# Designed miniproteins, single chains, continued (6), part 7

Each design is a single chain, and the fold is of that chain. pLDDT is the mean over its residues in the fold that is shown.

## One batch from the design tools (miniprotein)

Design m20224
Fold by ESMFold2-Fast:
Structure m20224 (fold): chain A 64 residues (1-64)
Amino acid sequence: SSELKEVEEKIEEIQRRIEEVARKEAEALAAGDRERARELALEEAGLTVEYMLLLEKKKELEKK
């Protein structure tokens, strides 16, 4: 369905965003910028929650 496709596209987008934020966090840690690293860790945590909710929605759509 179109809804399933939209959710799959959102999952791909969120995965790319998680990878980008994780890379930036690693760069901040390497630079010794602990405050920036904490901010990026919180952003990554938020994106991970969003990712989990999208996976749950995908499972619900696949059951219908």
Scores: mean pLDDT 86

Design m20225
Fold by ESMFold2-Fast:
Structure m20225 (fold): chain A 82 residues (1-82)
Amino acid sequence: SLPTDLSDEEVERIIKEALEKGYLTDKGIEFIKNSTPEEKKFIAAELEGVMALVEAVDYTIQYSKEHREELEKLREEREKAR
């Protein structure tokens, strides 16, 4: 979707989510506050894309960690059983 396709409510929701998840610096927050409504739509579209990428990376890292922990538990159980 193009930034111009975002409603004001969607823009506010995306910015709020990015803020709550800690993706915004203090300087970034100040920049957003001083931005026009049109600029905020572009910023929201970029933030949505960045959040989707971070979630994809975090999922991959967490999946790898969970598989590592499972393998380590299986190894410990095998050593404890012998």
Scores: mean pLDDT 74

Design m20226
Fold by ESMFold2-Fast:
Structure m20226 (fold): chain A 66 residues (1-66)
Amino acid sequence: AAREVAERILADLESLGYDDEEFVSTARVLVNAGHLDVARALAEVLREKGYEKTAERIEQIVKDAE
C-alpha cells in the first residue's frame, strides 16, 4: 500500500542521514513519476513524526500536481 511504501522510503532516507530537504526532493521525484498517493502518504507519515513544515511543503507539491 502507499503508506507502507512511504514508511519504507522515510526509514531508508533517515538511515542514510538525510533530512527535510531530501524528503521534499524525494516527494518531487515521486510526484513526477506519477506516485501522488505515495507522496501524499509520505507527507502524512512526516506530519505524524513532527516534521510539520516538511509535510506542508510536500502536501502543496501534491496539490499543485493534481
Scores: mean pLDDT 83

Design m20227
Fold by ESMFold2-Fast:
Structure m20227 (fold): chain A 68 residues (1-68)
Amino acid sequence: DKHLQKALEAFKRGDWKEAREYAQKAIEEDPNNAQAWVMLGAAYEALGDTEEAQKYYQKAVELDPSLR
């Protein structure tokens, strides 16, 4: 997913808001993409929103139990 790759690139640069936006777009295109939910959680965690991050990590685990 191009949006997921852009989210990862933004995250590596420390552009947490951009990483969040691209991760959200990846989820809008494929809500079953567990990696996109992980990326969204990581971006929220980096922004200091740990409560939202936990919700998105839980969604990722529900979609892909191997992420436990």
Scores: mean pLDDT 84

Design m20228
Fold by ESMFold2-Fast:
Structure m20228 (fold): chain A 65 residues (1-65)
Amino acid sequence: MSEEEKQKLEEEADKLGREAVRALAQGDNERAAAYLRKVAEVLKKLGKDEQAERVLESAERVLTL
């Protein structure tokens, strides 16, 4: 993976994370969890499996609120 591709994936994860926060603010916990799962998928593509696992835990927590 090129550094440019890595940067693009990191920016995509940030955008998806911001959408998750927006969904939470609107009370849409299911949509927020869906965005967090997409963040975890991007993190796995970046080889950041530990961070992806933590994000998935956050998605589960959101669904239990």
Scores: mean pLDDT 82

Design m20229
Fold by ESMFold2-Fast:
Structure m20229 (fold): chain A 75 residues (1-75)
Amino acid sequence: MTKRIFKWATIQYAKENPTKESVELAKKAAIEALKEGDTFLVDQAREALEYVAKNGSPEAKKIAKDGLEEIDKLR
């Protein structure tokens, strides 16, 4: 439970505060959630990464796009 709450918080923080560090952590959380079969966290992470890919800094956009591509490859 605690581990899942931390992943969710990380994803929300990246959406609200899109930095290189926060988006990298959200990408990692998304990939771990996908491997664990947590579709709710994957959907939350995908939504946050899509938001950052459109609205973030150039560096954050690159990380968000890379994360979305990796999620699609693993699905």
Scores: mean pLDDT 79

Design m20230
Fold by ESMFold2-Fast:
Structure m20230 (fold): chain A 58 residues (1-58)
Amino acid sequence: GLKEVEELKKKAEEKKKEFEKNPTAKIARELSDLYAHLVETFESQKYRELAKQLEKES
Protein backbone atom coordinates (compact mmCIF):
# COMPACT_ATOMS: atom_id res chain seq x y z
CA GLY A 1 0.00 0.00 0.00
CA LEU A 2 0.95 3.68 0.07
CA LYS A 3 2.41 3.42 3.59
CA GLU A 4 4.82 0.70 2.45
CA VAL A 5 5.81 2.81 -0.58
CA GLU A 6 6.68 5.78 1.65
CA GLU A 7 8.73 3.52 3.96
CA LEU A 8 10.66 2.14 0.97
CA LYS A 9 11.29 5.69 -0.28
CA LYS A 10 12.79 6.63 3.11
CA LYS A 11 14.99 3.52 3.09
CA ALA A 12 16.16 4.29 -0.46
CA GLU A 13 17.01 7.89 0.49
CA GLU A 14 18.96 6.72 3.55
CA LYS A 15 20.85 4.06 1.57
CA LYS A 16 21.63 6.62 -1.16
CA LYS A 17 23.26 8.90 1.42
CA GLU A 18 25.17 5.91 2.84
CA PHE A 19 26.38 5.01 -0.67
CA GLU A 20 27.57 8.60 -1.25
CA LYS A 21 29.61 8.38 1.98
CA ASN A 22 30.98 4.86 1.34
CA PRO A 23 30.34 3.44 -2.17
CA THR A 24 30.34 -0.35 -1.88
CA ALA A 25 28.90 -3.11 -4.09
CA LYS A 26 26.72 -4.27 -1.17
CA ILE A 27 25.05 -0.88 -0.72
CA ALA A 28 24.61 -0.49 -4.50
CA ARG A 29 22.91 -3.91 -4.62
CA GLU A 30 20.61 -2.90 -1.75
CA LEU A 31 19.72 0.34 -3.54
CA SER A 32 19.01 -1.57 -6.76
CA ASP A 33 16.59 -3.85 -4.86
CA LEU A 34 14.84 -0.93 -3.14
CA TYR A 35 14.36 0.97 -6.40
CA ALA A 36 13.08 -2.19 -8.12
CA HIS A 37 10.39 -2.47 -5.42
CA LEU A 38 9.44 1.17 -6.07
CA VAL A 39 9.15 0.43 -9.84
CA GLU A 40 12.01 2.89 -10.32
CA THR A 41 13.57 0.68 -12.98
CA PHE A 42 16.14 3.24 -14.20
CA GLU A 43 17.56 3.83 -10.71
CA SER A 44 17.52 0.08 -10.01
CA GLN A 45 19.56 -0.63 -13.16
CA LYS A 46 21.94 2.26 -12.41
CA TYR A 47 22.85 0.88 -8.99
CA ARG A 48 23.11 -2.69 -10.33
CA GLU A 49 25.73 -1.51 -12.85
CA LEU A 50 27.57 0.47 -10.16
CA ALA A 51 27.70 -2.68 -8.00
CA LYS A 52 29.25 -4.65 -10.88
CA GLN A 53 31.84 -1.93 -11.46
CA LEU A 54 32.78 -1.79 -7.76
CA GLU A 55 33.12 -5.60 -7.66
CA LYS A 56 35.56 -5.48 -10.61
CA GLU A 57 37.62 -2.65 -9.07
CA SER A 58 38.12 -4.30 -5.69
Scores: mean pLDDT 77

Design m20231
Fold by ESMFold2-Fast:
Formats: structure tokens, C-alpha cells, sequence
Structure m20231 (fold): chain A 61 residues (1-61)
């Protein structure tokens, strides 16, 4: 599901396995706008992983 792919991308980014740009590009492939992907990155940098997840899952639903 798209929600599972969002979870996988969040885990990969948190582990340092992908760059910010790769994270944004892969979210765009799932139908997330660049603006929403950038907001999710801001939330992640603030330690708000749950809020980032909820934002992204809502964007792909």
C-alpha cells in the first residue's frame, strides 16, 4: 500500500539511507507534492515523526 511505502521511506530517511532530495522525489512518485514533502522533512527535523507520517499518509490517501 502507499501508506506502507511512506513508512519505508520514513525509516530509510531516519537511517540516513536516502538523501532529502531522494526522499522528496520518491514521495512525488507516490503522488505527494514537493511542498508537502518539504513540510514532512521539516517535521522530521523537529523530531515530529508521527506528525510527518500522518501528513504523508493523508496526502497519499
Amino acid sequence: SKAEEVENLLVAYAAGAISEEEFIERLQELGVSREVAREALRLLKEGKGKEAYELLVNAVS
Scores: mean pLDDT 88

Design m20232
Fold by ESMFold2-Fast:
Structure m20232 (fold): chain A 57 residues (1-57)
Amino acid sequence: GAMEQEKLAREAERLAVRLYLEGKISREELDEVGKLLQAGRYREALEFVRRLERERG
């Protein structure tokens, strides 16, 4: 539902910003997360960021 979509979007945003501020992802990767979120592809955005966190953690 809408609440689950909002939760996925917020988690993706928080994780992406944190990783970017920690120097673990590039500006281009941060922008890709933003594009997925703007397209309503919230699960894909979160999965993308979680993969980056696991590989660069």
Scores: mean pLDDT 86

Design m20233
Fold by ESMFold2-Fast:
Structure m20233 (fold): chain A 71 residues (1-71)
Amino acid sequence: MKEEIERLKELAEARKDDKKKKGYTLLALGKKLLEAGEYDEAIEYYEEALKLLGKDNKEAKENLEKAKKAK
């Protein structure tokens, strides 16, 4: 888990000039943090992913809602 989270953080930084790739990487990072019980951090990454992926991204919206309820 820790190694996967660290790897995803590195990928998000490497993809900073590609909004779609960074957005999906942050979405994946949020999912891993939610699984690890890091709800506040997961919410932050889901919010950033939603900003990058756009208002109509259903997956980011649904995962953000789940993280908020899990808190």
Scores: mean pLDDT 76

Design m20234
Fold by ESMFold2-Fast:
Structure m20234 (fold): chain A 59 residues (1-59)
Amino acid sequence: MAPLTPMEREVLALLAEGLSQAEIGERLGISPEHVRAILDRALRKLGVSSRAEAVAALR
């Protein structure tokens, strides 16, 4: 698997803290659509089908 970029790790860490896509976008200064694209890429790199599985993989 390709390693996660710092941005992908940051987005997943904020998601693990319970933030929504909109809240993550506000914290990072990016659009919710950009957050969605980062999450989709991170999930593919981790080989998981859900955001919950991606969050669990970080624990």
Scores: mean pLDDT 77

Design m20235
Fold by ESMFold2-Fast:
Structure m20235 (fold): chain A 61 residues (1-61)
Amino acid sequence: MVGEKYKVIKDIKSGHPDILSAKKGDEVEVLDEAENGDLRVKNIKTGKEGWIGKDYLEKIE
């Protein structure tokens, strides 16, 4: 859901600017959700945005 925070659970190396690049343990904020369920997120640490699959994320309460 938009505005929720998640934690990245595995390292992600991206060769494309539209795909999230992140390290395990980074926190991200959900900006949007695609029809297929992928999330557009912003990495809080780096300020970078990108698309990521839900399987790479764990919800933070």
Scores: mean pLDDT 77

Design m20236
Fold by ESMFold2-Fast:
Structure m20236 (fold): chain A 83 residues (1-83)
Amino acid sequence: MKEEKTISIDLINPNEKDIDALTDYLGLSEEEREEVRKLFKDKTLENYIKAVEILASKLEELTPEDIEYIRKQVEKAFEKLKK
């Protein structure tokens, strides 16, 4: 069942709750969830990009609508991260 598609710019400052919700929504494996948590914990640009790439790779598990929305959020995060 769809929650509100408000996965947005808050990806830059992920709390455990946000990470859990996002990884559940994307259907990440336990191993990938641990990897994403580690990457976000280190708070480096490179690790953030890696975490987002893992999340983005799971977009293919979602419906076309969900993929489009999340992709836009990831692009926004990347634009802000660049600056």
Scores: mean pLDDT 60

Design m20237
Fold by ESMFold2-Fast:
Structure m20237 (fold): chain A 83 residues (1-83)
Amino acid sequence: MLKEEAERLREETRLAVEGLVALLEKHGLIDEETRAALEEVERLLEEGERAVEEGDYEKAVELYRRALELVLELFKKLVEELS
């Protein structure tokens, strides 16, 4: 059920972004590279929302997966910086 998968990925990605931004702000780790990556995540989420509005849940799932993967890469970088 692609619609349910898109809704789940959207929610998971939003929560992950919220947690990531809070940690980055707390540790003062928002550099130019991190800011550019966060802008790309936001763009992917906006494109995913448009795909959902058009009923293209397959495209929405792909866009949300890409956004989530980018958020996870930023978390990995954050963990490496804090270690």
Scores: mean pLDDT 83

Design m20238
Fold by ESMFold2-Fast:
Structure m20238 (fold): chain A 106 residues (1-106)
Amino acid sequence: MVPLPKSTAPNEKEIEARIREQLVAEGHADKADEASTEFARGVKAYAQGNYEEAVKEFEKAYKLVPDSRIGARALQLAADAYEKLGNTEKAEKYREEAVKIDPSLG
């Protein structure tokens, strides 16, 4: 998984392009544009400390591509954001769901 930068907001367009390319490679071309946009927004929000917005955007990305590695990564990042918000129960649930989709995340 790609670690989130802590000092500067990542380039949203660059992240979007990389996630879109990965989704196309995984066979999710029909949702790649929308899911990559939501994923990139989540990463940017998380990097800026806006954890509520990060959760919202990652949950949208997951809903678009739920059975993909990108969807699993979105749940993992949403779990990290929930942990930052003090919601450890939601964080644990989302990590469990992410690992069920992509065991390499556990």
Scores: mean pLDDT 79

Design m20239
Fold by ESMFold2-Fast:
Structure m20239 (fold): chain A 64 residues (1-64)
Amino acid sequence: GSEAEELIKKALEYARKAIDKGNTQGAAEAISLARKARNYLSEGKVDEAIELAQKAVEVAEKAL
């Protein structure tokens, strides 16, 4: 997969763990950013997708 796809997957995995720990708010924010990154990727906006996916990972890690 692309760098953006790998970052999106990582953010979603961390968001799932955050939900398991009771941080549904942080998980929701990370999931929202990951979905937006995937939308940009589908539009061919690769650089913007990577930036948002990196932000999604950061938010998800903070939610852990």
Scores: mean pLDDT 85

Design m20240
Fold by ESMFold2-Fast:
Structure m20240 (fold): chain A 89 residues (1-89)
Amino acid sequence: MLVSLVEEAAEKLGMSEMSRKILVTTAKLAEENLSDEKKKEFLKEVEEIARKSQRAGSKTFFVSAVLIKAAEYLEISTGELTRKILEEL
């Protein structure tokens, strides 16, 4: 569900294949590591980020906001999240 939301939002924003892979990998890490309650909360925040990004037309805002929020929910730094994403790519 979270992966599908992120893929659809990235497609609507016309994001690159690399940005799409980063976002999908981030969503998978969240689905594998977050509790069901935290996943529901994170999903709602990603939906709002997607809406704001679409209205602003900002691909950079979308990827940055999703990564920052994912790091917060996973309780790790954005640097550590980036390393985990690169390990999965």
Scores: mean pLDDT 84

Design m20241
Fold by ESMFold2-Fast:
Structure m20241 (fold): chain A 57 residues (1-57)
Amino acid sequence: SAQEELAKKMKKELIEYVKKTLGEEAAEKLKKFKDTVKDVQNAFKFVGKLLEEKKKE
């Protein structure tokens, strides 16, 4: 579906962003998420938590 294709592209962009921002280990963990819409949503939540912890605590 169009949503699945979009999720795939967003996951690829997210991995590139995380590699530059959070480092290789965080990007490697993201690669373990599947390309389904639900898995990509979970990947974004995972990254969101890491970014918040780095900024605040």
Scores: mean pLDDT 77

Design m20242
Fold by ESMFold2-Fast:
Structure m20242 (fold): chain A 81 residues (1-81)
Amino acid sequence: MKKKIEEEVNSLKTFEEAKEYVKKRAEEVVKASMNGGKGSEAQKKVEELKYAVKLLSEKFPEHKEELEKIAEEVLSKGEIK
């Protein structure tokens, strides 16, 4: 899992691509939660999202707060508990 996320993050060239990647990962968490999926699957998606945001924040330190807020906004709109 971690290596796949690292490769995906390393393939991102711009902050705009990073924003779309974080939104996509957060939407996957929302979809897993909304469909009444197994809690373990939603939790795995959350951990993947957190790791991706961490790596992207290290790659784009000037945009760390923006990346974190994007993830939080998508999760908040999906009412993730």
Scores: mean pLDDT 76

Design m20243
Fold by ESMFold2-Fast:
Structure m20243 (fold): chain A 99 residues (1-99)
Amino acid sequence: AAAREAAEAAEEGARRAAEAETGEEAARAAAEGARRAAEAAARAETPAERRAAEEAAGVAALGAGMGAAVAKTGGDAAGAATAAAGGEGGARAARAGAA
């Protein structure tokens, strides 16, 4: 449950980033998604769920950081959203590799 909630929070952040009008807004949306993913990880009841959720949240946070960097260098909303989505893809790959 916690890992799914973390993944859903990251995905929601990426959707809001894609809807943003500026790179700065896209970066903030991605950061909000990463924050919610981290909260889901913190509320995990079992050690296994917590580790899986923390991995998903960590990858989402890296994507959000990349989106912020793109925004700071004058990147557009699409560039920032793409960078944030990269983090989401990594989380999926980590889950697939663990299985």
Scores: mean pLDDT 65

Design m20244
Fold by ESMFold2-Fast:
Structure m20244 (fold): chain A 66 residues (1-66)
Amino acid sequence: MTKEEIRKKALEYLNKAREALKSGDYDTAIEYARKAIELAEQAGDESLVRMARALLKEAETKKKNA
């Protein structure tokens, strides 16, 4: 796979994690955010890694407070 294909997959998982977070499905949001981080790291997209890590932290925090 090209770096661009991996980056596209990272964005897809990031969007799925964001949707799960909006619906209150924090476990699913955590899973998709972790996948997005792994793919973003493979693509070398440091900005995507930071965005996915921020979303993971938000999902974990909301799960603790639920």
Scores: mean pLDDT 85

Design m20245
Fold by ESMFold2-Fast:
Structure m20245 (fold): chain A 79 residues (1-79)
Amino acid sequence: DTEKARLVEQAARIFVELARAAGADVSDLWVENPPRIGDLPAEEAVRAYLDALADEMVRAGKITPEQARALRDEALRRA
C-alpha cells in the first residue's frame, strides 16, 4: 500500500517535471478527485493516476491530447 502510493507519487512528479519542461503551467495543477488505486496492481495504479493528471491538463487547456499521451508514456517508462 505505502509502496504503491510512493510509486504513484514518483510517477506523478516525473510527469509534472516533463510537462514543466515542455512549457506547461503546472503551478496550480492538482487532481481534485484522484482515482481509487487500492484495488489496482502498482503498474495499473500508476497508469490510472497519470491518466487522471493528463486528462486534467488537457481539460485545463495546458497541453494537447497528443502531448498528454507522450508525457504519460514517458513518465510510465521512467517510473
Scores: mean pLDDT 74

Design m20246
Fold by ESMFold2-Fast:
Structure m20246 (fold): chain A 85 residues (1-85)
Amino acid sequence: LEEKIERAEELAEEALRLALEAIRKGAEAGNKKALSLGIAGAIAAAGALFLAEQARRLGDERLAEEALETAEAALELAREGLELA
């Protein structure tokens, strides 16, 4: 359980970092698609962190799985946004 929560947090933090960079570069370039993907990635990353915290608080394996899946999705959005920026 804890290992899965830690992985979700690591991926979500990385996703948030990349998403914020995609937002910055997309905004500077006027690239609306990069900006949109960065924003979506940041929101998903925040959601993953929230789910990871709830998983730890409740000891809930399914919330930990959902946090991990959400973090992975956030990372994909952030990377795509950054590639377009």
Scores: mean pLDDT 86

Design m20247
Fold by ESMFold2-Fast:
Structure m20247 (fold): chain A 69 residues (1-69)
Amino acid sequence: MSKEEIEEKIKEAEELIKKGEYEKAGRLLSDAARALGMSERSAQGIEEAGKNGDEVALRAAIKELRELL
């Protein structure tokens, strides 16, 4: 996955968060995390945050992923 594709997934996730679609946002962010070389545990944690509607955790994940780009 290219850096451009990862940034697109992050932007899509931000829009999904604004719409309250946290589970979809978590899946996109977990895919981005795996593509950037984050651990499987970290990627699963992001996906779980989405399933739980944890907007604070999802926004923290976005910040971390952008720092890795």
Scores: mean pLDDT 84

Design m20248
Fold by ESMFold2-Fast:
Structure m20248 (fold): chain A 69 residues (1-69)
Amino acid sequence: FDVLLETGKALAAKGELDQAIGAYERALELRPDDAEAWENLARTLEAKYERTGDEALLERAEEYRRKAE
């Protein structure tokens, strides 16, 4: 889990958003109740939305932020 979470953060920091999303999703398969992973996934989806304009990414980000609560 921790390696996947850290990998996701590193990828997001480098702007590798799709790879970061994949890493966070894999981390959440191992710990589906980890608030930090849900929050980081939501932030990464929002960053991808800013580049693509895909509103479905905003809807997913909002859902994932609710899971982080």
Scores: mean pLDDT 79

Design m20249
Fold by ESMFold2-Fast:
Order: C-alpha cells, then structure tokens, then sequence
Structure m20249 (fold): chain A 59 residues (1-59)
C-alpha cells in the first residue's frame, strides 16, 4: 500500500475521531484495501507525520 494512501486515511480517521487507536486504523485500511499489505510501521509513521503536520500548519 502506498505511503500517501496510508497518510490520507490516517489523517481522515484522526480528523473524525482523534482518540481512534492504531489497531482501528489498521483494521479500516485492511477493510478498504483487502488485497494490500498494511504495515503497522507505516501507520505509526503516518500518525507521527500527521501530528507534526498539524503542529506546523496550526493557526
């Protein structure tokens, strides 16, 4: 699964529910992309990137 897709899905899920767990995000990605391999490391990186991006873009 492309990193860009993981980052987009993580951003959307966190925007809807900031308390969503990493396991729920992985489950959602597997449901939407059943033929794709989803790495926990990719999801963790996407969560961290989202936090950094929000900090940088905050108004």
Amino acid sequence: IPKEVVEKEVKELLDENFAISREQIIKRLKERYPDESVSEAQVLEAIIKNQVEKARAAR
Scores: mean pLDDT 74

Design m20250
Fold by ESMFold2-Fast:
Structure m20250 (fold): chain A 73 residues (1-73)
Amino acid sequence: MEEFVKELKEWAERLIALLQKEGASPEVIERFKEDAEKVIEEMKEKNLSLSEGVARLVAVTLRAIGEWIEEQL
């Protein structure tokens, strides 16, 4: 679990860097950071299973990408 959580955190950091480079607003970036950190914390506290944590993190990622796309329109 711990090693996988570390990998998820690193992945989230890479996505944040990509969104920043692609011109996502600070609001989109901050919301993604907050949401991703909450998911990771709930996984550490064992409030979420591995599968549930991954599913929620995917949903949070899709939301951030959607918000970024809406900003471009």
Scores: mean pLDDT 78

Design m20251
Fold by ESMFold2-Fast:
Structure m20251 (fold): chain A 62 residues (1-62)
Amino acid sequence: MVDEEEVDEAIGLIWVAVGKIALRNGESPEEVAEWLRRMAERMEKEGFTKAAEILRQAADEL
């Protein structure tokens, strides 16, 4: 069985991958960073604290 903490991290990595695909398809880094930050806020509200941390770090690197 996968631990809930491992699922939380995996969710964050999946959304980062979606953001990278959006960048590759011509979305601006600024728009993707704003989307990642909004997704981080949603994830934190749902209790996915690790996913939120991963998403904020990814947004800051853009």
Scores: mean pLDDT 81

Design m20252
Fold by ESMFold2-Fast:
Structure m20252 (fold): chain A 99 residues (1-99)
Amino acid sequence: AAAIALAAGLLALAAGLIAVKRGNKEALPLGIAGALAGIGAIFLAERATDAAQALEAANAALAGGEAALRAGLLSGVPLAVALGAAAIALALAAKALAA
């Protein structure tokens, strides 16, 4: 569960950064939020020693993926949308495994 949450956090970070670099002004706050939530998910996943901590990491990755997906949609950046969607899917899988 923690390893999948880590992967989801990395994808959310990548999606957020791509949305920031390639997106428009309106997407910037959501791209930054997605990247920061992805970083938070990575740190939480690395520190996770039980299912509850893995669930917190997965929730952070899910929030980051959703923000990055919205930023990608708002800016019309397909790569940010795809990576954000992948982050959401992995975060949901990590939550299912942690529950």
Scores: mean pLDDT 77

Design m20253
Fold by ESMFold2-Fast:
Structure m20253 (fold): chain A 75 residues (1-75)
Amino acid sequence: SKKEEVLKKIAEVEREVAKLMRKLGNDPNATKEQIEKALEAAKLVIEARKAFRQGNYDEAEKLVEEARKIIEELK
């Protein structure tokens, strides 16, 4: 179902954000701009989970895909 697909995407992107945040936190060459973008991705995941809890699956999917785009740009 769409609900199960969106929930899986949120969990996958949330794990990617956590991994990226750990990588940047341990990297002495990480820029402030990279850290700020990673924090924006983390914020989008929080908003996606909130939208999902409210039953707004389309909004949740949009927010998590925006977070994924930021993560991919930082790899």
Scores: mean pLDDT 87

Design m20254
Fold by ESMFold2-Fast:
Structure m20254 (fold): chain A 62 residues (1-62)
Amino acid sequence: SKREEVKKLADEFLKIMDTLPLEKAKEIYEKYSPKIQEAVDNGDYDKAIEILKEAIEEAKKM
């Protein structure tokens, strides 16, 4: 299900964030967390997946 995909991506995102310096992790959280939360609150799991994938790719570049 799309909910399971969101959970899987969120877990991957958090795991990557745990490897980053606190300053960089905070920057990414502040940029993406409001958008992810809004998409989830609206039941828009497709948008949540899209934003999570974008956040993961940005985190990997750090």
Scores: mean pLDDT 84

Design m20255
Fold by ESMFold2-Fast:
Structure m20255 (fold): chain A 88 residues (1-88)
Amino acid sequence: MKELLQKALEEVDKALEAVRAGNTDEAIKHLERAIEYAKEALKQGAGENVQVAIGRLESALKAVRDGNYKSAIAQLEAAKRAIENALK
């Protein structure tokens, strides 16, 4: 479980860098991977912080697709904090 959350966190960091660099396709791929890792952690008994992170990541993905990069960054930063809280 912790390994999945660490992988999700790495993908969130990559998505943040891609958004800041204007690399939309790269940001989407890293966001989708982060969501997959977070969902697998949730299936393995990860708590409410991971459920919150998944919601934030899905909102970030929508924001990237809509071209709202400021919203995407805010949602990604919120997701990162939620995953970090789950890792303690």
Scores: mean pLDDT 88

Design m20256
Fold by ESMFold2-Fast:
Structure m20256 (fold): chain A 79 residues (1-79)
Amino acid sequence: DEYTALGKEYAKKGDYEKAIAAYSQALLEDPDNREALINLGEAYEKAGNPKAAALVYQHVLERFPDDEEARAKLAELTA
């Protein structure tokens, strides 16, 4: 959606605080928006908050147990 796209633009510019805010808005519209959840985790990781990123990816796997991308990202953070 528009908020997920906006978040990706902020993340590309290195503005991870605004990226997190935009992805959070996308999740207010659709709490199960997988793309927004994955991108939120990535934005937390790049903002220097790997603990928040891991929690987001764990939430993805709780709702989408077969999500290979979330599983790979969580494995990277917990290696």
Scores: mean pLDDT 84

Design m20257
Fold by ESMFold2-Fast:
Structure m20257 (fold): chain A 99 residues (1-99)
Amino acid sequence: SSLNEKILEEAKRRAKELAEKHGFNDSVYNRVLFTYVMTLARKNKVSDEEEAAILSKLVPVLTPEQILDLRRRHGKETTYLVMAEILSTGSTAAVERVG
């Protein structure tokens, strides 16, 4: 949806602004980006399914359904750490480690 696109673009803008101020490495940048997606999704009252669809655009190796499954089993924080590691390494090994 256009709202999901606006959330993603605003999250990227905010994460980039903080990265410019603080000199984040890729892992920290990705975690901050995911945090802004979560914050903006909550503010705009988007569903967990819509939030997962936005996050899947950032980590295309994971489907929205896989992101929802990780969140259900391990919680939001662990899921975002796993996604940040995938973006930083290009490897899904973190998904296997979590279970």
Scores: mean pLDDT 81

Design m20258
Fold by ESMFold2-Fast:
Structure m20258 (fold): chain A 107 residues (1-107)
Amino acid sequence: DPEAERARRVAEAALEEFRRHLEEVRALLEEAGLSPEEQEREIKELEATTVNLAVTYAERGLSPEEAARRLDAAIEQRRKAGVLDETEVRLMRIVREAVVRALERLR
């Protein structure tokens, strides 16, 4: 199935792009006061979020530019609503970068 093969490649690329930021992610979570066990859980959730967003956007045929606009708007809306603190905004920007880079690689 060509669509399943593409989804798998998108998922792999998204995970790889996210993992390039692991040192920065760990530093942000440590600065926020998370224990090593809490950091591991948060990293796994961020990895899953990154993969799910990239696969969903690829399945919908979104360009990297459209994905960037949608994620930037969602982050800003949640920041203004007080749902995301400054650390969470920075973490979501890393997720956004990884998703966009994955979509660019598989264009």
Scores: mean pLDDT 89

Design m20259
Fold by ESMFold2-Fast:
Structure m20259 (fold): chain A 92 residues (1-92)
Amino acid sequence: MPPEKVLQDIYGPLMSGLDYFSSRRFKKAAEYFEKAAEIALEHGDPEAAGISYLLAGLAYNAAGDKEKAIEYLRKAIELGAPGAESLLKTVE
């Protein structure tokens, strides 16, 4: 998929995720960041997927779901997301 199509398709879920995160609805935020990551992977954009999984991991950590936070931070590391390894060390 063209990069502009990836950005268009993930924009809605990313903005919803950020809105829920700022409203302290962290589990709901994580679900939307997961959706953004899935869309990015579907379009062949591992960088956007990695960042989206990093955000999902952060949201699950904020929600107190340590197991899911670790799971999604590991997915972000596999996709080369900067900072994911440092964040994983603070959760583990």
Scores: mean pLDDT 82

Design m20260
Fold by ESMFold2-Fast:
Structure m20260 (fold): chain A 59 residues (1-59)
Amino acid sequence: GRVVVALQPVPATSPDELALRPGDVVEVLEEIDDKFVKARSLSTGETGIVPKSALAPLE
């Protein structure tokens, strides 16, 4: 999938969400809708839902 960087902290408010810190590198596995993706953290290996607004493409 696409590899992107977290631009903002994501606090994971629900069990389905992935907690991220700025600078964390994640792989986008699937787009859920216009606002959210399913991603895997390359630092922890954990997967979860992340808001697209918190991510930047590495293109």
Scores: mean pLDDT 76

